# Designed miniproteins, single chains, continued (2), part 1

Scores and structures below are computed, not measured.

Each design is a single chain, and the fold is of that chain. pLDDT is the mean over its residues in the fold that is shown.

## One batch from the design tools (miniprotein)

Design m4001
Fold by ESMFold2-Fast:
Structure m4001 (fold): chain A 92 residues (1-92)
Amino acid sequence: HMERFEELLKLSPEELEKRRAEVDARIGQILDEMKKLDAEYEKAVEAGATPEQKKEFREKVIKLTADALIAVGEQFEIDLALRRRKEEEEKK
């Protein structure tokens, strides 16, 4: 947390806003992939998916969930950096 947050504090407000938009877009992509995976899983179950196929779907869900948590964490850190920049500006 600290190392990435310190790097974010070195960025301009414009660069932070750009990174915020990039993370937001990435979260959207992950959500779209999760929706596709859910639809594929439903089809596989209806077709009599094997335990091995179900395991593959679980592994994909775990990976996407981890990616989503990382992205949400990045979004939170960027939001904190933007807030801190605003507070520093108000004090000076």
Scores: mean pLDDT 80

Design m4002
Fold by ESMFold2-Fast:
Structure m4002 (fold): chain A 60 residues (1-60)
Amino acid sequence: DKILEAAKELFREKGSEVTIEDVAKKAGVSRSTIYKHFKSGTVLFTATALLLVGEEVEAS
């Protein structure tokens, strides 16, 4: 999903400062579109964190 990809990139750029609005803007969708797919921001951020656990390296 382009929403998850946008969230991953934003987490790498901003870390914990990322918001649902940032993800919506980067993915080119509305906040309500995100909620349609993930039902809540917590679900979106949890899914993003799980994807990042496999191969993320942001702090060297």
Scores: mean pLDDT 72

Design m4003
Fold by ESMFold2-Fast:
Structure m4003 (fold): chain A 95 residues (1-95)
Amino acid sequence: SKAEELLAKGASYLLEKKYEEAIKYFEKAIELAGENPPAAAYTLLGEAYLKLEKYEEAIEYFEKALKLDPKNERARKLLAEAYEKLGEYEKAEKY
């Protein structure tokens, strides 16, 4: 789908460390997905924000990913990392 193409292109920008560009593509992919965007889209958004050291935004997106897919190990691990970066160690230990 077009949303999947945008998600893949965003992931490519993430690998190139073009985090702001990656975010734009992930946001567009979520918008086009409309109904139940894939948890992976929120995980990738969280990763891009984490790389930009925007930890509170990263946490928000990882929590959205886990709400859609509670068994998402990658989102859980990165959420713990984001909490550690904020000094929220008790919250990080839960993940």
Scores: mean pLDDT 88

Design m4004
Fold by ESMFold2-Fast:
Structure m4004 (fold): chain A 96 residues (1-96)
Amino acid sequence: MVVEEEPVTVRVVVDHPDPEVGKALLSALANVLRREGLLESAEITEGPDGRPVLTLRLSPEGAERLRAMLQELANSTGLTISVQAEGEPTVTLLPT
């Protein structure tokens, strides 16, 4: 019965030239989701080329909320954001 409500694992990469700024943006996203009760866990690691990667474990509703937040972030910052849910292809979010 509990298996019908499986959390989703999502990886997020923000294309910012400064990895420190990228980490700060990803940390802010995780904090918003945690405050809204949509987040089970969050971890920031170093990805290829030293880029920060945020790995989130959240509900399907949390994953939808995250996608909306990332689109708004892309629109407000002009940055390209890559999102990959476990078992799904990578989605690239562009400003507007």
Scores: mean pLDDT 77

Design m4005
Fold by ESMFold2-Fast:
Structure m4005 (fold): chain A 71 residues (1-71)
Amino acid sequence: MIDEKELMEALARLVNAVMTLTEDEKDSLDLTNKDGTKIKASSERKDGVLTSTATVEHGDFKVTVKTVIKL
């Protein structure tokens, strides 16, 4: 079963990365936690558009979230 705490920690790290980006800046994250959770995230802010893609994988669980915000 997916640990809700692990998933929330992964999402919190992604949100923090997105919040620290400035215009025309990119950030990427590739992390494997001790419990085997793999997190890949990329965020880009360009031309007034924020694009963020995150993939969280744990065991048989895989979630990909893509967010596009036009500012």
Scores: mean pLDDT 64

Design m4006
Fold by ESMFold2-Fast:
Formats: sequence, C-alpha cells, structure tokens
Structure m4006 (fold): chain A 68 residues (1-68)
Amino acid sequence: SLALARAYARIMEEHGDVVTFEQLLETLKEVVPELSEEEIREAFKAVDKDGDGKLDREELIEFLKSLS
C-alpha cells in the first residue's frame, strides 16, 4: 500500500531505529486513517514478543506487512 509506505517513511524520519506503540499509533492515524486502533494494536502485539511496547526497524517492517 502506498499509504503504508508513507507511514514507514514518516516513522523512520521522526523516530529513527525504535518506535513506541503510542508514536506508531499517532502516525498511522494520520497517514492511514482507515486502520482502526484495534487492528493496529493486534498487529503490534503479534510482532512485539517481549511486550515492551517498542518495535525496532525489522519488527516495524513485519508489523506494516501484517497490515497490508
């Protein structure tokens, strides 16, 4: 999705190597408003195995793929 590619670019530009759930949610609400908070939360939990509320760059890519 073009919208998801734009979300990825913005997240990397604003936050660098690590992004929190709150930061990710705010960006996705602006760039991909058709995604519900519940969908975002479920996808985040699937990739955040440690439950620390943070995604590194590789986990972020997997997260965005799950939303495609």
Scores: mean pLDDT 77

Design m4007
Fold by ESMFold2-Fast:
Structure m4007 (fold): chain A 74 residues (1-74)
Amino acid sequence: WTATPQEIADLKAAIDGTYEDAKKAVEEGNIREASILTTALGVLEAAADIFGDKELAEYARKKIQEIIKLVESK
């Protein structure tokens, strides 16, 4: 199992976009949307791990933790 550079790039773009949307949902007080998007980040983290990209998986994990901290700060 080997991901192509395009698949890795697409996955990173999805992680970045989902993180920005999740962060915005938390800032807007939309906890339902933030929860859905945080779950989507978890799925993307799992996909990165399956692709064998440990750095991308760790990157996604850090984004999830940032969202959790942001929610806890409210």
Scores: mean pLDDT 82

Design m4008
Fold by ESMFold2-Fast:
Structure m4008 (fold): chain A 68 residues (1-68)
Amino acid sequence: GPEQDEEKLGEKLLEELVELASKLSEEKAKEIREEYKRLVEEEGVSHIDLFPLIEQKKAKLEAELKAK
């Protein structure tokens, strides 16, 4: 159903975000993975609500890479 498709898309976007973070450091990639796991498991954030958060974090990581 739509929820399953949203979860799969969210997992793919998270993997792309983690891969981008790994270009800064392995610790950063691990922090991103743990943060998003906490948001889903502890805070109960929906996959739809995760999409804009992932996009914001991606933009921030891209800015950090440019500042390097």
Scores: mean pLDDT 76

Design m4009
Fold by ESMFold2-Fast:
Structure m4009 (fold): chain A 57 residues (1-57)
Amino acid sequence: MVDKKLLDEELELSMEAIKAAVEVSLFGDEEARERLEELARRSQELAAEREKELAAK
């Protein structure tokens, strides 16, 4: 059984990452690029943590 909250949070992070990727592609902003990288890293870490917590719960 999957918690909707965990799924929703990860989905939101993915959407934000896509938005940042578009900004980087359009403007080439260094700040947007760093944000994209941080969001991607955070998203992956969150997914791993959530997976473990779901298994425990």
Scores: mean pLDDT 73

Design m4010
Fold by ESMFold2-Fast:
Structure m4010 (fold): chain A 72 residues (1-72)
Amino acid sequence: SMEAEIEASKLVAEVVAEVEAEHGRFTDPAQRTAANRLVVKATRKLMEAIENNDQEAVEKVIEELRAGLRAL
């Protein structure tokens, strides 16, 4: 649903902002490409978890995104 897309996008943006506050902005093109891939994958998974009202899945995706971004 559009509501799930909006909510997923907000959650992803919050995680990205958190990591960028800790590590600085991703300025390297390869890091930016990798970060964008992680964001796209996480947004899709979050939409599915939100639509299924699966809070555990939501938390897991957020943790995976945070860890993936921190590893860049």
Scores: mean pLDDT 84

Design m4011
Fold by ESMFold2-Fast:
Structure m4011 (fold): chain A 88 residues (1-88)
Amino acid sequence: SEEELLRETAELILELIRMVAEAYKNKQPLSEETKELYKRVLELASKLPEEHQRKIEEVLQEAADLIHEGKPIEEVLEETRKKLEEVL
């Protein structure tokens, strides 16, 4: 169902953002697991309506900005979760 796809996509986005934030905090390159998760997020998002795809892109960009600003991982995850609940 579309609702199940939206929920799965949101859960994987949160996991992706957690892994990216941890890598950035530890000054490590993105792992192969993180890169594969990113590919899976893009694949699942491509199955959603274009409106949802745009909102997901916006959420990912906002999370990336928070990570680059040095926000705590828990704060980044909380803001990302709130945004996903608002737009999906």
Scores: mean pLDDT 85

Design m4012
Fold by ESMFold2-Fast:
Structure m4012 (fold): chain A 58 residues (1-58)
Amino acid sequence: MTEEELRKAVDIARELMETKGLSVEQAAREAAKILEKEYGKTFSDEDIRLIKLALEGL
């Protein structure tokens, strides 16, 4: 994924964690699904892992 897509995914995931109480794993997967719909593309398991690592302070 691009740096812009990663930043968007992290922002969405943080909002989901705050508003719905999702775990890092759940928030990362749901954020990826939201962006897949918005950008019309598929993210890999590796992309989801990048979102998780960014949420955990990478």
Scores: mean pLDDT 83

Design m4013
Fold by ESMFold2-Fast:
Structure m4013 (fold): chain A 77 residues (1-77)
Amino acid sequence: DEAEALRELARLLRERGLDELAELVDEAARALEAGDRERALALEEEFIARARSLSEEDQRKVLEAIAEAARRLEARR
């Protein structure tokens, strides 16, 4: 479930202090659950833009959160 994967990513981003990015990801998960693909795409674009503007340290935290979310998703299947 793509929405479940995004909720896991949001949780991991919050654990790393990236609360603003976590909120965007939670909004994207809610949009997907509602079937609003256009809003989900817009939120994905906003997430990418914000992530690219972060410090090198915070960009590493984003990559670590994504990698951990992917690993946890694979471990369930």
Scores: mean pLDDT 83

Design m4014
Fold by ESMFold2-Fast:
Structure m4014 (fold): chain A 95 residues (1-95)
Amino acid sequence: MKYSEEEFEADVYEALGLIAYVIGDYETAIKWYEKALALMPEDDPRRPTLLLNLGEAYYKLGEYEKAIQYFEEALRLDPSNEKARKLLEEVKKKL
């Protein structure tokens, strides 16, 4: 596949989001993930993983309805994503 400058920046933003998530800065993680998502075309194969990461960050912030929306979208793009399915089941138990 063609690797563009925008695709490289998206990878960097996703990595920065993951670093913020690991240190417990979920609001900063969301900002980086949103920047990464904005650079990805709608058919980008990385979108399901990024949507899953956004859902996990919202889940940690107690934003359960937003977490559900992102997990459902991740599963819509990748129905075989077992992690997204399990997280969706877990977050629904919080409502």
Scores: mean pLDDT 83

Design m4015
Fold by ESMFold2-Fast:
Structure m4015 (fold): chain A 79 residues (1-79)
Amino acid sequence: MDEANREAEELVRRAEEHLQQAVDALAAGDYEAAIEHARRAVEDAERALSLPASEELKTRAEQLRRGGERLIELGRAGL
C-alpha cells in the first residue's frame, strides 16, 4: 500500500501541475499547448487510477482526469 500510495501521490501532483499549465496556456490563447498539457494531466491521472491507492487519491485522480478531458475539448474548440 505505501509504494502504491506514494506513486499515486506523485502522479496526482504531476497531473495537477500539468492541469495548471493547461489552464495557463488557455488563458494565454495557446490552444495547442493547452491540449498538450491537458493530455499529460489525463495520462498521469489515469496511471494513478490504475494503482491500488487510497480512495482519496483515486477521487482526486478522477477529478483531474475529468478536468483534463474538459480542457482538451476547450483547447480544440479554440483551434
Scores: mean pLDDT 87

Design m4016
Fold by ESMFold2-Fast:
Structure m4016 (fold): chain A 64 residues (1-64)
Amino acid sequence: SEAERLARLLVDLYGTDPERALEAAREAVEAYRKGDLERAAEALSKASGMPLSQARDLVLTVMG
C-alpha cells in the first residue's frame, strides 16, 4: 500500500520507529486523499523530523 511505502521510506531514510512511521504514513495517506496536502506533510514531518517542504515533496512523489 502507499502507507507501507511511505512508512518504509521514513524508517530507511530518517530512522523513524517502524510503528510510528506506519501510523504517520496512514494519517498522511488519509489526509492527502481528502485533499489536505499540508496535513499529510505535517504528519510525516512530526514523526520523522524531516523539514515540512521535504515531507510535501515525499507525499507528492508517492501519492501524486
Scores: mean pLDDT 87

Design m4017
Fold by ESMFold2-Fast:
Structure m4017 (fold): chain A 98 residues (1-98)
Amino acid sequence: MKEVYKKIAEIIKLTIEGLEAKKKGDEKKAKELEARYKALVDELETNYAEELEELAKKLEAEHASLKNAELVRIIGELAEEPEEVIEELAKKAEELEK
C-alpha cells in the first residue's frame, strides 16, 4: 500500500507541474511531464490494480465531498511525504482549480 500512495503522490506532483508548464506555454516540458504521468499510471494499473480499487472505494465512501487540496493532503500523508511538501502540493492544487 505505501508504494501505491507514493506513486499516486508522484502522479499528483507531475499533474501540478504539467498544468503549470501549460499555463506558462512550455509545450516541451508539458509533453515530458505527460509522458511520465502516463508511464506511472500504466505501472500502477499493471502492478497495483487491487490496491487502487481498495483506495478508490475508500475515498468514494469516506471522502466523496472532499476538494482536490484535501485529497492531496490525505494521499501525501499516506505516502509519508514531508509536511512541507504536502502543504506546497495542496496549495498548488487549490490555486490551479481557480
Scores: mean pLDDT 73

Design m4018
Fold by ESMFold2-Fast:
Structure m4018 (fold): chain A 60 residues (1-60)
Amino acid sequence: SKAARLEGVREGLKSAVEEGKISEEEAAELEALARALIDAGASDEEIGDALFNAAKKIRK
């Protein structure tokens, strides 16, 4: 379950890098954040919100 959730995050981050929305380095940072949230028992909704907000700050 946790591995499948992390795989979904990785796919989304890969797409964002390909679209030029974030760098490869920022994708690694967002993956680390997602992993920490998954390990803390965060919901998919909380993880999505956290990643969306973090990515938005990167794009300023």
Scores: mean pLDDT 78

Design m4019
Fold by ESMFold2-Fast:
Parts: structure tokens; C-alpha cells; sequence
Structure m4019 (fold): chain A 70 residues (1-70)
């Protein structure tokens, strides 16, 4: 169902944002910068979740289209 698809998309978007945070922390460690504070992580999630969700939705639609064209 579309509801199940959206639930999956939301979960994937949350995971995607968490991976972005991990990447940012790796970059900061390599640069000798302080790791993200809990406040910075919360703001990052708030700002990036809507964008991540839209990107996940677009990729899901493109994947569906590719399967239909195979």
C-alpha cells in the first residue's frame, strides 16, 4: 500500500540523515574539528529530513519506473 511505502520512505530518510551526520563527524575528525553537539545534530535532522524524504521518494519512483521499463 502507499501507506506502507511512505512509512518505509520515512524510515529510509531518517537513516539517510543519520548517515549524513556520521559523514559530517568523520569529516570533522579528519579536519581536527570538534564533533557535532547534540544541538547541532538535532538542527541538522530538522533541516535535512524534509529534503532527504523528498529525495528518497524521488528515488523510489525512479526505481519503480526502471523496473517497469525492464
Amino acid sequence: SMAEEEERNEALAEAYVDLMIMGEEVDRELAGEPLMSEEEKEEFRRERFPEALERIRERAEEERRRREEE
Scores: mean pLDDT 81

Design m4020
Fold by ESMFold2-Fast:
Structure m4020 (fold): chain A 92 residues (1-92)
Amino acid sequence: SASLVQDLTDMLLGLIAEGAKVEVEIEGDVLRITVSGLSVTQQIGLSLHMIGLDLDGLPIKVELEGDTVRIEVGGLTPEQQEAIKAALEAAR
């Protein structure tokens, strides 16, 4: 839903404001987001938030590697993918 997409975007923008580095790629029907420079507490918080969004119906896969969180988001329209990418790239 649009509200889950906005929730995802707002969470990531908040982390960028706290100094996190975010990279975004569109791979067909999947939006790939890589977040780095996170503290352990931020990694846990982000992962739990993403699991919550997945349970609420936004298809999300999360993987942790060191200080990096990789997020794959499905179920987005092309317009939603481009809007999220543009917002996150403008904030970095």
Scores: mean pLDDT 84

Design m4021
Fold by ESMFold2-Fast:
Structure m4021 (fold): chain A 92 residues (1-92)
Amino acid sequence: MLSLEEAAELLGLTEEEVEQIREFLDESPKFASLSEKDKEEVLRELLEYVIKNKKHLMDVVAEFIEAVENNDKEKLLELLPNISEETLEKLL
């Protein structure tokens, strides 16, 4: 798997843009309740999904927020295939 820094570099994201994405994700109370380590894991997995599937980043971020709000476990597993079971349960 790519590190968060490697995934961000491959997508041409600055540190400021990565922080803006984190702020947008923090608008979800379930995501906001995660530890910093779990937040970084989720963000890394989402960026890797964007790269692997050649998707638009903000569309994937929006799909993630919608899946969290709708308790859509199947969609969350699609977007975050390597996420820990514990972190996944916190997002549902």
Scores: mean pLDDT 83

Design m4022
Fold by ESMFold2-Fast:
Structure m4022 (fold): chain A 60 residues (1-60)
Amino acid sequence: SEEIKELEEQVKEGEKKIAELEKKYNDPSLSEEEKKYYKEQIEIYKKKVEELREKIKKLK
């Protein structure tokens, strides 16, 4: 269905964002505050991706 396709696309975008944030988080030149920021952002996006996956499961 189109709804599932839209949610799958949002999951892909979220996973891409997580990968970008993890790459930034692994930069050894980051300050402690920057590392905390990226860690929190990674956790937020991981939670959003899991919520989207659960919505997809309910539609199947």
Scores: mean pLDDT 85

Design m4023
Fold by ESMFold2-Fast:
Structure m4023 (fold): chain A 67 residues (1-67)
Amino acid sequence: MDLGDYYIKGQEKEKAGDYEGALKYYEKALKLVEEIKDDLPPENYDTLVKILKGKIKKMKEEIKKKK
């Protein structure tokens, strides 16, 4: 799976209310972005990290509400 695949899977899980599954895919996407940092323009890296960290935070908050 590439970055796009992980992000799409995360969104599918989020829409289904599977916040634990969504969190797992968003964390995998973030790790992949960090691994390919040198292959990305800095502006694109910063934007992707910001988006993914925001999604991860939201998923963690939704999981806490469910428990």
Scores: mean pLDDT 79

Design m4024
Fold by ESMFold2-Fast:
Structure m4024 (fold): chain A 56 residues (1-56)
Amino acid sequence: SDEKAKEIAIKDLEKLKKEGLISEESLKKIKESGNLGGAAGPGAAYGIENSTKAAL
């Protein structure tokens, strides 16, 4: 189910933040963008992190 997939994605993103691989700003942007939809996953998190670093 899509809802369960979103929960798993959020947990994975929180683990990446705990390990210092994703910043707080990147995690917030991922949640705000709605990239937790059907295609979202850990790979999307890295994409946003890299985009955020390039913009800064």
Scores: mean pLDDT 61

Design m4025
Fold by ESMFold2-Fast:
Structure m4025 (fold): chain A 73 residues (1-73)
Amino acid sequence: MEEARKHLEKARELYKQGKYDEAVKHFEKAVEIARKNGDKELEAEALRMLADAYHKLGKTEEAVRYYQEAAAL
């Protein structure tokens, strides 16, 4: 849990700095760890932020997919 939150925090910091490619990598790690721990709330939050980052990168198809995954939780 602590490790997933640290990745989420780092990804949010990178997102605020406009470093969306780097933010994506940390959001993906947060999703992976949250899934392994069964933390659906943290997984949904990380998936929404991952979708936001893909949207900023112009990757609309990936953004839509991750928003849908978050909504299904």
Scores: mean pLDDT 83

Design m4026
Fold by ESMFold2-Fast:
Structure m4026 (fold): chain A 55 residues (1-55)
Amino acid sequence: SRADLEAEIDALVARIAGLLEQLAATTDPEERERLEREIARLSARLQELVDRLRA
């Protein structure tokens, strides 16, 4: 449903925000790469859900 999509979008936005805070606090290059990769993955998922919501 539309409400389920909106709830998943809200959860992804919150998750990405938390990962960005972790990235800002992290100095280890390997951990930074891992966080950047995870942020990119979740951002792609967020875009898919936003596109579905607009359809």
Scores: mean pLDDT 88

Design m4027
Fold by ESMFold2-Fast:
Structure m4027 (fold): chain A 75 residues (1-75)
Amino acid sequence: SMMSELIKEIGKAATAVLNGDVEKAKRYLERALELAKQMGLEEVAEKIREALENVDNPEKTFEYLREALLLIGKL
C-alpha cells in the first residue's frame, strides 16, 4: 500500500541520517514527500519537507521525521 511505502521511505531516511549518509537521506526524503503529497497527508508532507530543508542538521532532521511518524500513527 502507499502508506506502507511511505513508512518504509521515512524509515530508510532516518537510517541514512543516523549513518551520516546525507545523499541517501535526501533521496529517501524526496520519495517520502511525493508519497505523502499523493495521499493528501498535508501535515505529514510538511514535516518531511522540513526534514529535507534541514538535512544538513541530523538532530533537526531526525526530530521532524519522528513528528511525521507520530502523525501517521494517528491515522
Scores: mean pLDDT 89

Design m4028
Fold by ESMFold2-Fast:
Structure m4028 (fold): chain A 69 residues (1-69)
Amino acid sequence: MDKIRQAVQQGQQLGDQTRQQATQDGLPQAVRDQLSGDAFGQPVVKLASELAKEGVSSEEISLRIQAVL
């Protein structure tokens, strides 16, 4: 049970890192709004959770999230 929560938490942490990086790198406002919005955030968290369950590294998950941006 806790493994699913850990995978989701890892996905949220990667999402937080991506949001911080996006703000710092001066990404377009529309992209920043998507990163902070629930509509974008939930699919990203789910994708990150699935990849984490498959044993994909945190770096690879972050790159895939950025590619989906």
Scores: mean pLDDT 57

Design m4029
Fold by ESMFold2-Fast:
Structure m4029 (fold): chain A 65 residues (1-65)
Amino acid sequence: GETREKALEIARETARRLLAENPDISAEELLKEVEAEIKKALPDISTEVLEEALIAALRVYEELK
């Protein structure tokens, strides 16, 4: 759905931005920031969609770290 697509977009873009700003950022710190940004944009997001978005952010972290 549109919410899922938006959550995945925010997760990937936020992860890339955070890694560009701080290459030494930990996965834990990155995921906390990504979760905060997603919840700010999509306050009614389901746990399931949020978890999918966090997994997408972690994949970006592993690829670009």
Scores: mean pLDDT 86

Design m4030
Fold by ESMFold2-Fast:
Structure m4030 (fold): chain A 74 residues (1-74)
Amino acid sequence: SLAEALRRAAEQLEEQARIAESLGVEELARVLREAAEVLRRLAAGEISREEALRRLAALEAELQALAPEFQAAA
């Protein structure tokens, strides 16, 4: 089902966040955990598809904005 697929995707994102955290990339870990939470809430019917897409788009924009800062910090 879609709900099962969303829960699996959320679990995968949490695993990726754990790896990012172990590498010291804390902001990436945070974004991945927030994305996992959006997918879990969508799977549980707690938010609409429209709201989930807006939140994921905002997280994607945030992640893209972090790239120049990482380059400047080097």
Scores: mean pLDDT 81

Design m4031
Fold by ESMFold2-Fast:
Structure m4031 (fold): chain A 60 residues (1-60)
Amino acid sequence: LSKELLEEVEEAMVLMARGVGKIAVEHNKDNPEKKEEIEKETKELIERIRERGKKNLEEA
């Protein structure tokens, strides 16, 4: 795989994670505690995607 393709996959995964997080937040808009938890989990997931992407690029 090219490094450019790996970078595109990383960005696609980040966009998907953000989209799913927004949907989950909207479904829990009447529960502030759950909303904060989802936002935190979404941020952590994006950070993990970024870390994996960096590792994949270094090993490519």
Scores: mean pLDDT 79

Design m4032
Fold by ESMFold2-Fast:
Structure m4032 (fold): chain A 71 residues (1-71)
Amino acid sequence: SSEAYKLELKGIGLEIRGIGYEFIGDKEAAAKDYKEAAEYYRKAAELSSGERKEELLELAKKAEEKAKEAA
């Protein structure tokens, strides 16, 4: 759905901002953005099915790993 796509885009935007925070040394802000990105990917996955849902859950997992590494 278009709503799932919008949620995915919000997650991507948060990951990009998180990378920016890492570049300036704000690890706490980066970790927060990566965690929030994972939440948006999960919300998008709830509105999705099959392979698309699996892809979104994998994006969420990767975002959580980035949050753990940033902290």
Scores: mean pLDDT 88

Design m4033
Fold by ESMFold2-Fast:
Structure m4033 (fold): chain A 60 residues (1-60)
Amino acid sequence: LQEQIDEGVRLLEDAVFRTTEPNLSRLSADTLEEMADAYARQGKDELAEYYRRLAEEKRE
């Protein structure tokens, strides 16, 4: 279980790393919310909160 969570987080981080820098502003608020939900599901609630904040900022 822990290994599966770590693997999921690694995949999400890779996707985010490739998208965050050049296209963060192009990500919609709902996409950022989906990422927050995914991190929460992976047990990384700190990262989930971080992306949730980004989604909130996009909605403003």
Scores: mean pLDDT 65

Design m4034
Fold by ESMFold2-Fast:
Structure m4034 (fold): chain A 82 residues (1-82)
Amino acid sequence: MSKEELEAEVLEAMTRIILGVAKIIAERHKDTNPEELEELVRRLEELVRRAEEAAAAGDVEAAERALEEALRVLRELDKVAE
């Protein structure tokens, strides 16, 4: 495994963890703005797919972009879950 492959795999794993956390938050707050929470979770699922593709290609830049977008979506989800 190259350093780039390892870095991309770690970034993918981090993006998956963000999705897992978001699903927990959405489930706990499903009685408040469930449709908006579901949309944000769906966006995170798409970002995990992008991160998986990036990791498979050893594309660190693409994996970093997916993680950065996932963190932004998680922050949006946290605000909706007020």
Scores: mean pLDDT 84

Design m4035
Fold by ESMFold2-Fast:
Structure m4035 (fold): chain A 67 residues (1-67)
Amino acid sequence: MKKVIIVYDEDEELREQAVEKLKEMYKDMDFEIITAKTLEEALKLAKELREKKGYNVVVVDAKEVLK
């Protein structure tokens, strides 16, 4: 089952920093990172990926990744 992480934040710089951190933390794992501007967009993408493709999807705030 493919693993997907959706990172959301209105701040593009925070999204980019969170994506970079996630890539370093999980560089040896088979997953895809997708970005969204809002929680609403992230939840819509997560629903589509779970229902249409059966992917294991985690939605995370960029600020939570950067703690």
Scores: mean pLDDT 80

Design m4036
Fold by ESMFold2-Fast:
Structure m4036 (fold): chain A 66 residues (1-66)
Amino acid sequence: GEEAEKLKELMRDAAVAAYKAGLSGGEAGEVGSDAASDYGNKYQSKLTIEDGLAAVQAANDALEKL
């Protein structure tokens, strides 16, 4: 769904930006999660647990390619 794709985008892009700014992979992942949290909470009724896990995986995959 649109909300699932936006959650992935927000989490991935924030994590990548944090890592490029000099944070560790773990810290960058936390920044990604925090950046996506308001969106995830707002659209909680339209998002599944699997959508959240897919967003985390997309952020981790992007960080591993850097």
Scores: mean pLDDT 84

Design m4037
Fold by ESMFold2-Fast:
Structure m4037 (fold): chain A 59 residues (1-59)
Amino acid sequence: SNAAFEANYEALKKTVEDTLAARAADPSAGGRGPKIDPSLTLDQITEAAKRAAEEAAAA
């Protein structure tokens, strides 16, 4: 089943959204909190989520 993959992908997506929202709310805090690499393409983000899901399934 793809439940673990979907859950990890949604968690990653939410983390990105939360990080962007936090940076928009307080840009002066810059660097405090989770880092998001802005050079990541959609494909790289998708691959990272897939790898995280595989790691979770293996644990």
Scores: mean pLDDT 62

Design m4038
Fold by ESMFold2-Fast:
Structure m4038 (fold): chain A 63 residues (1-63)
Amino acid sequence: AADALASEAGDLVNRAHRFEQEGKYKEAAELYRKAADLFEASGQTQVAEDLRRIAEELERKAK
């Protein structure tokens, strides 16, 4: 269960990195938030907090 959530979260982070490199900051931020929720559900609270912070920074860049 936890491993499955962490694996799915990792996939979302990889997809977010692609959007970030393409300058699609709002789409990247959305994926980072979804990944953060999954990492939190898997017990990785610090990783979730770090990803939410990244999402906030990307949203600022998008405007």
Scores: mean pLDDT 82

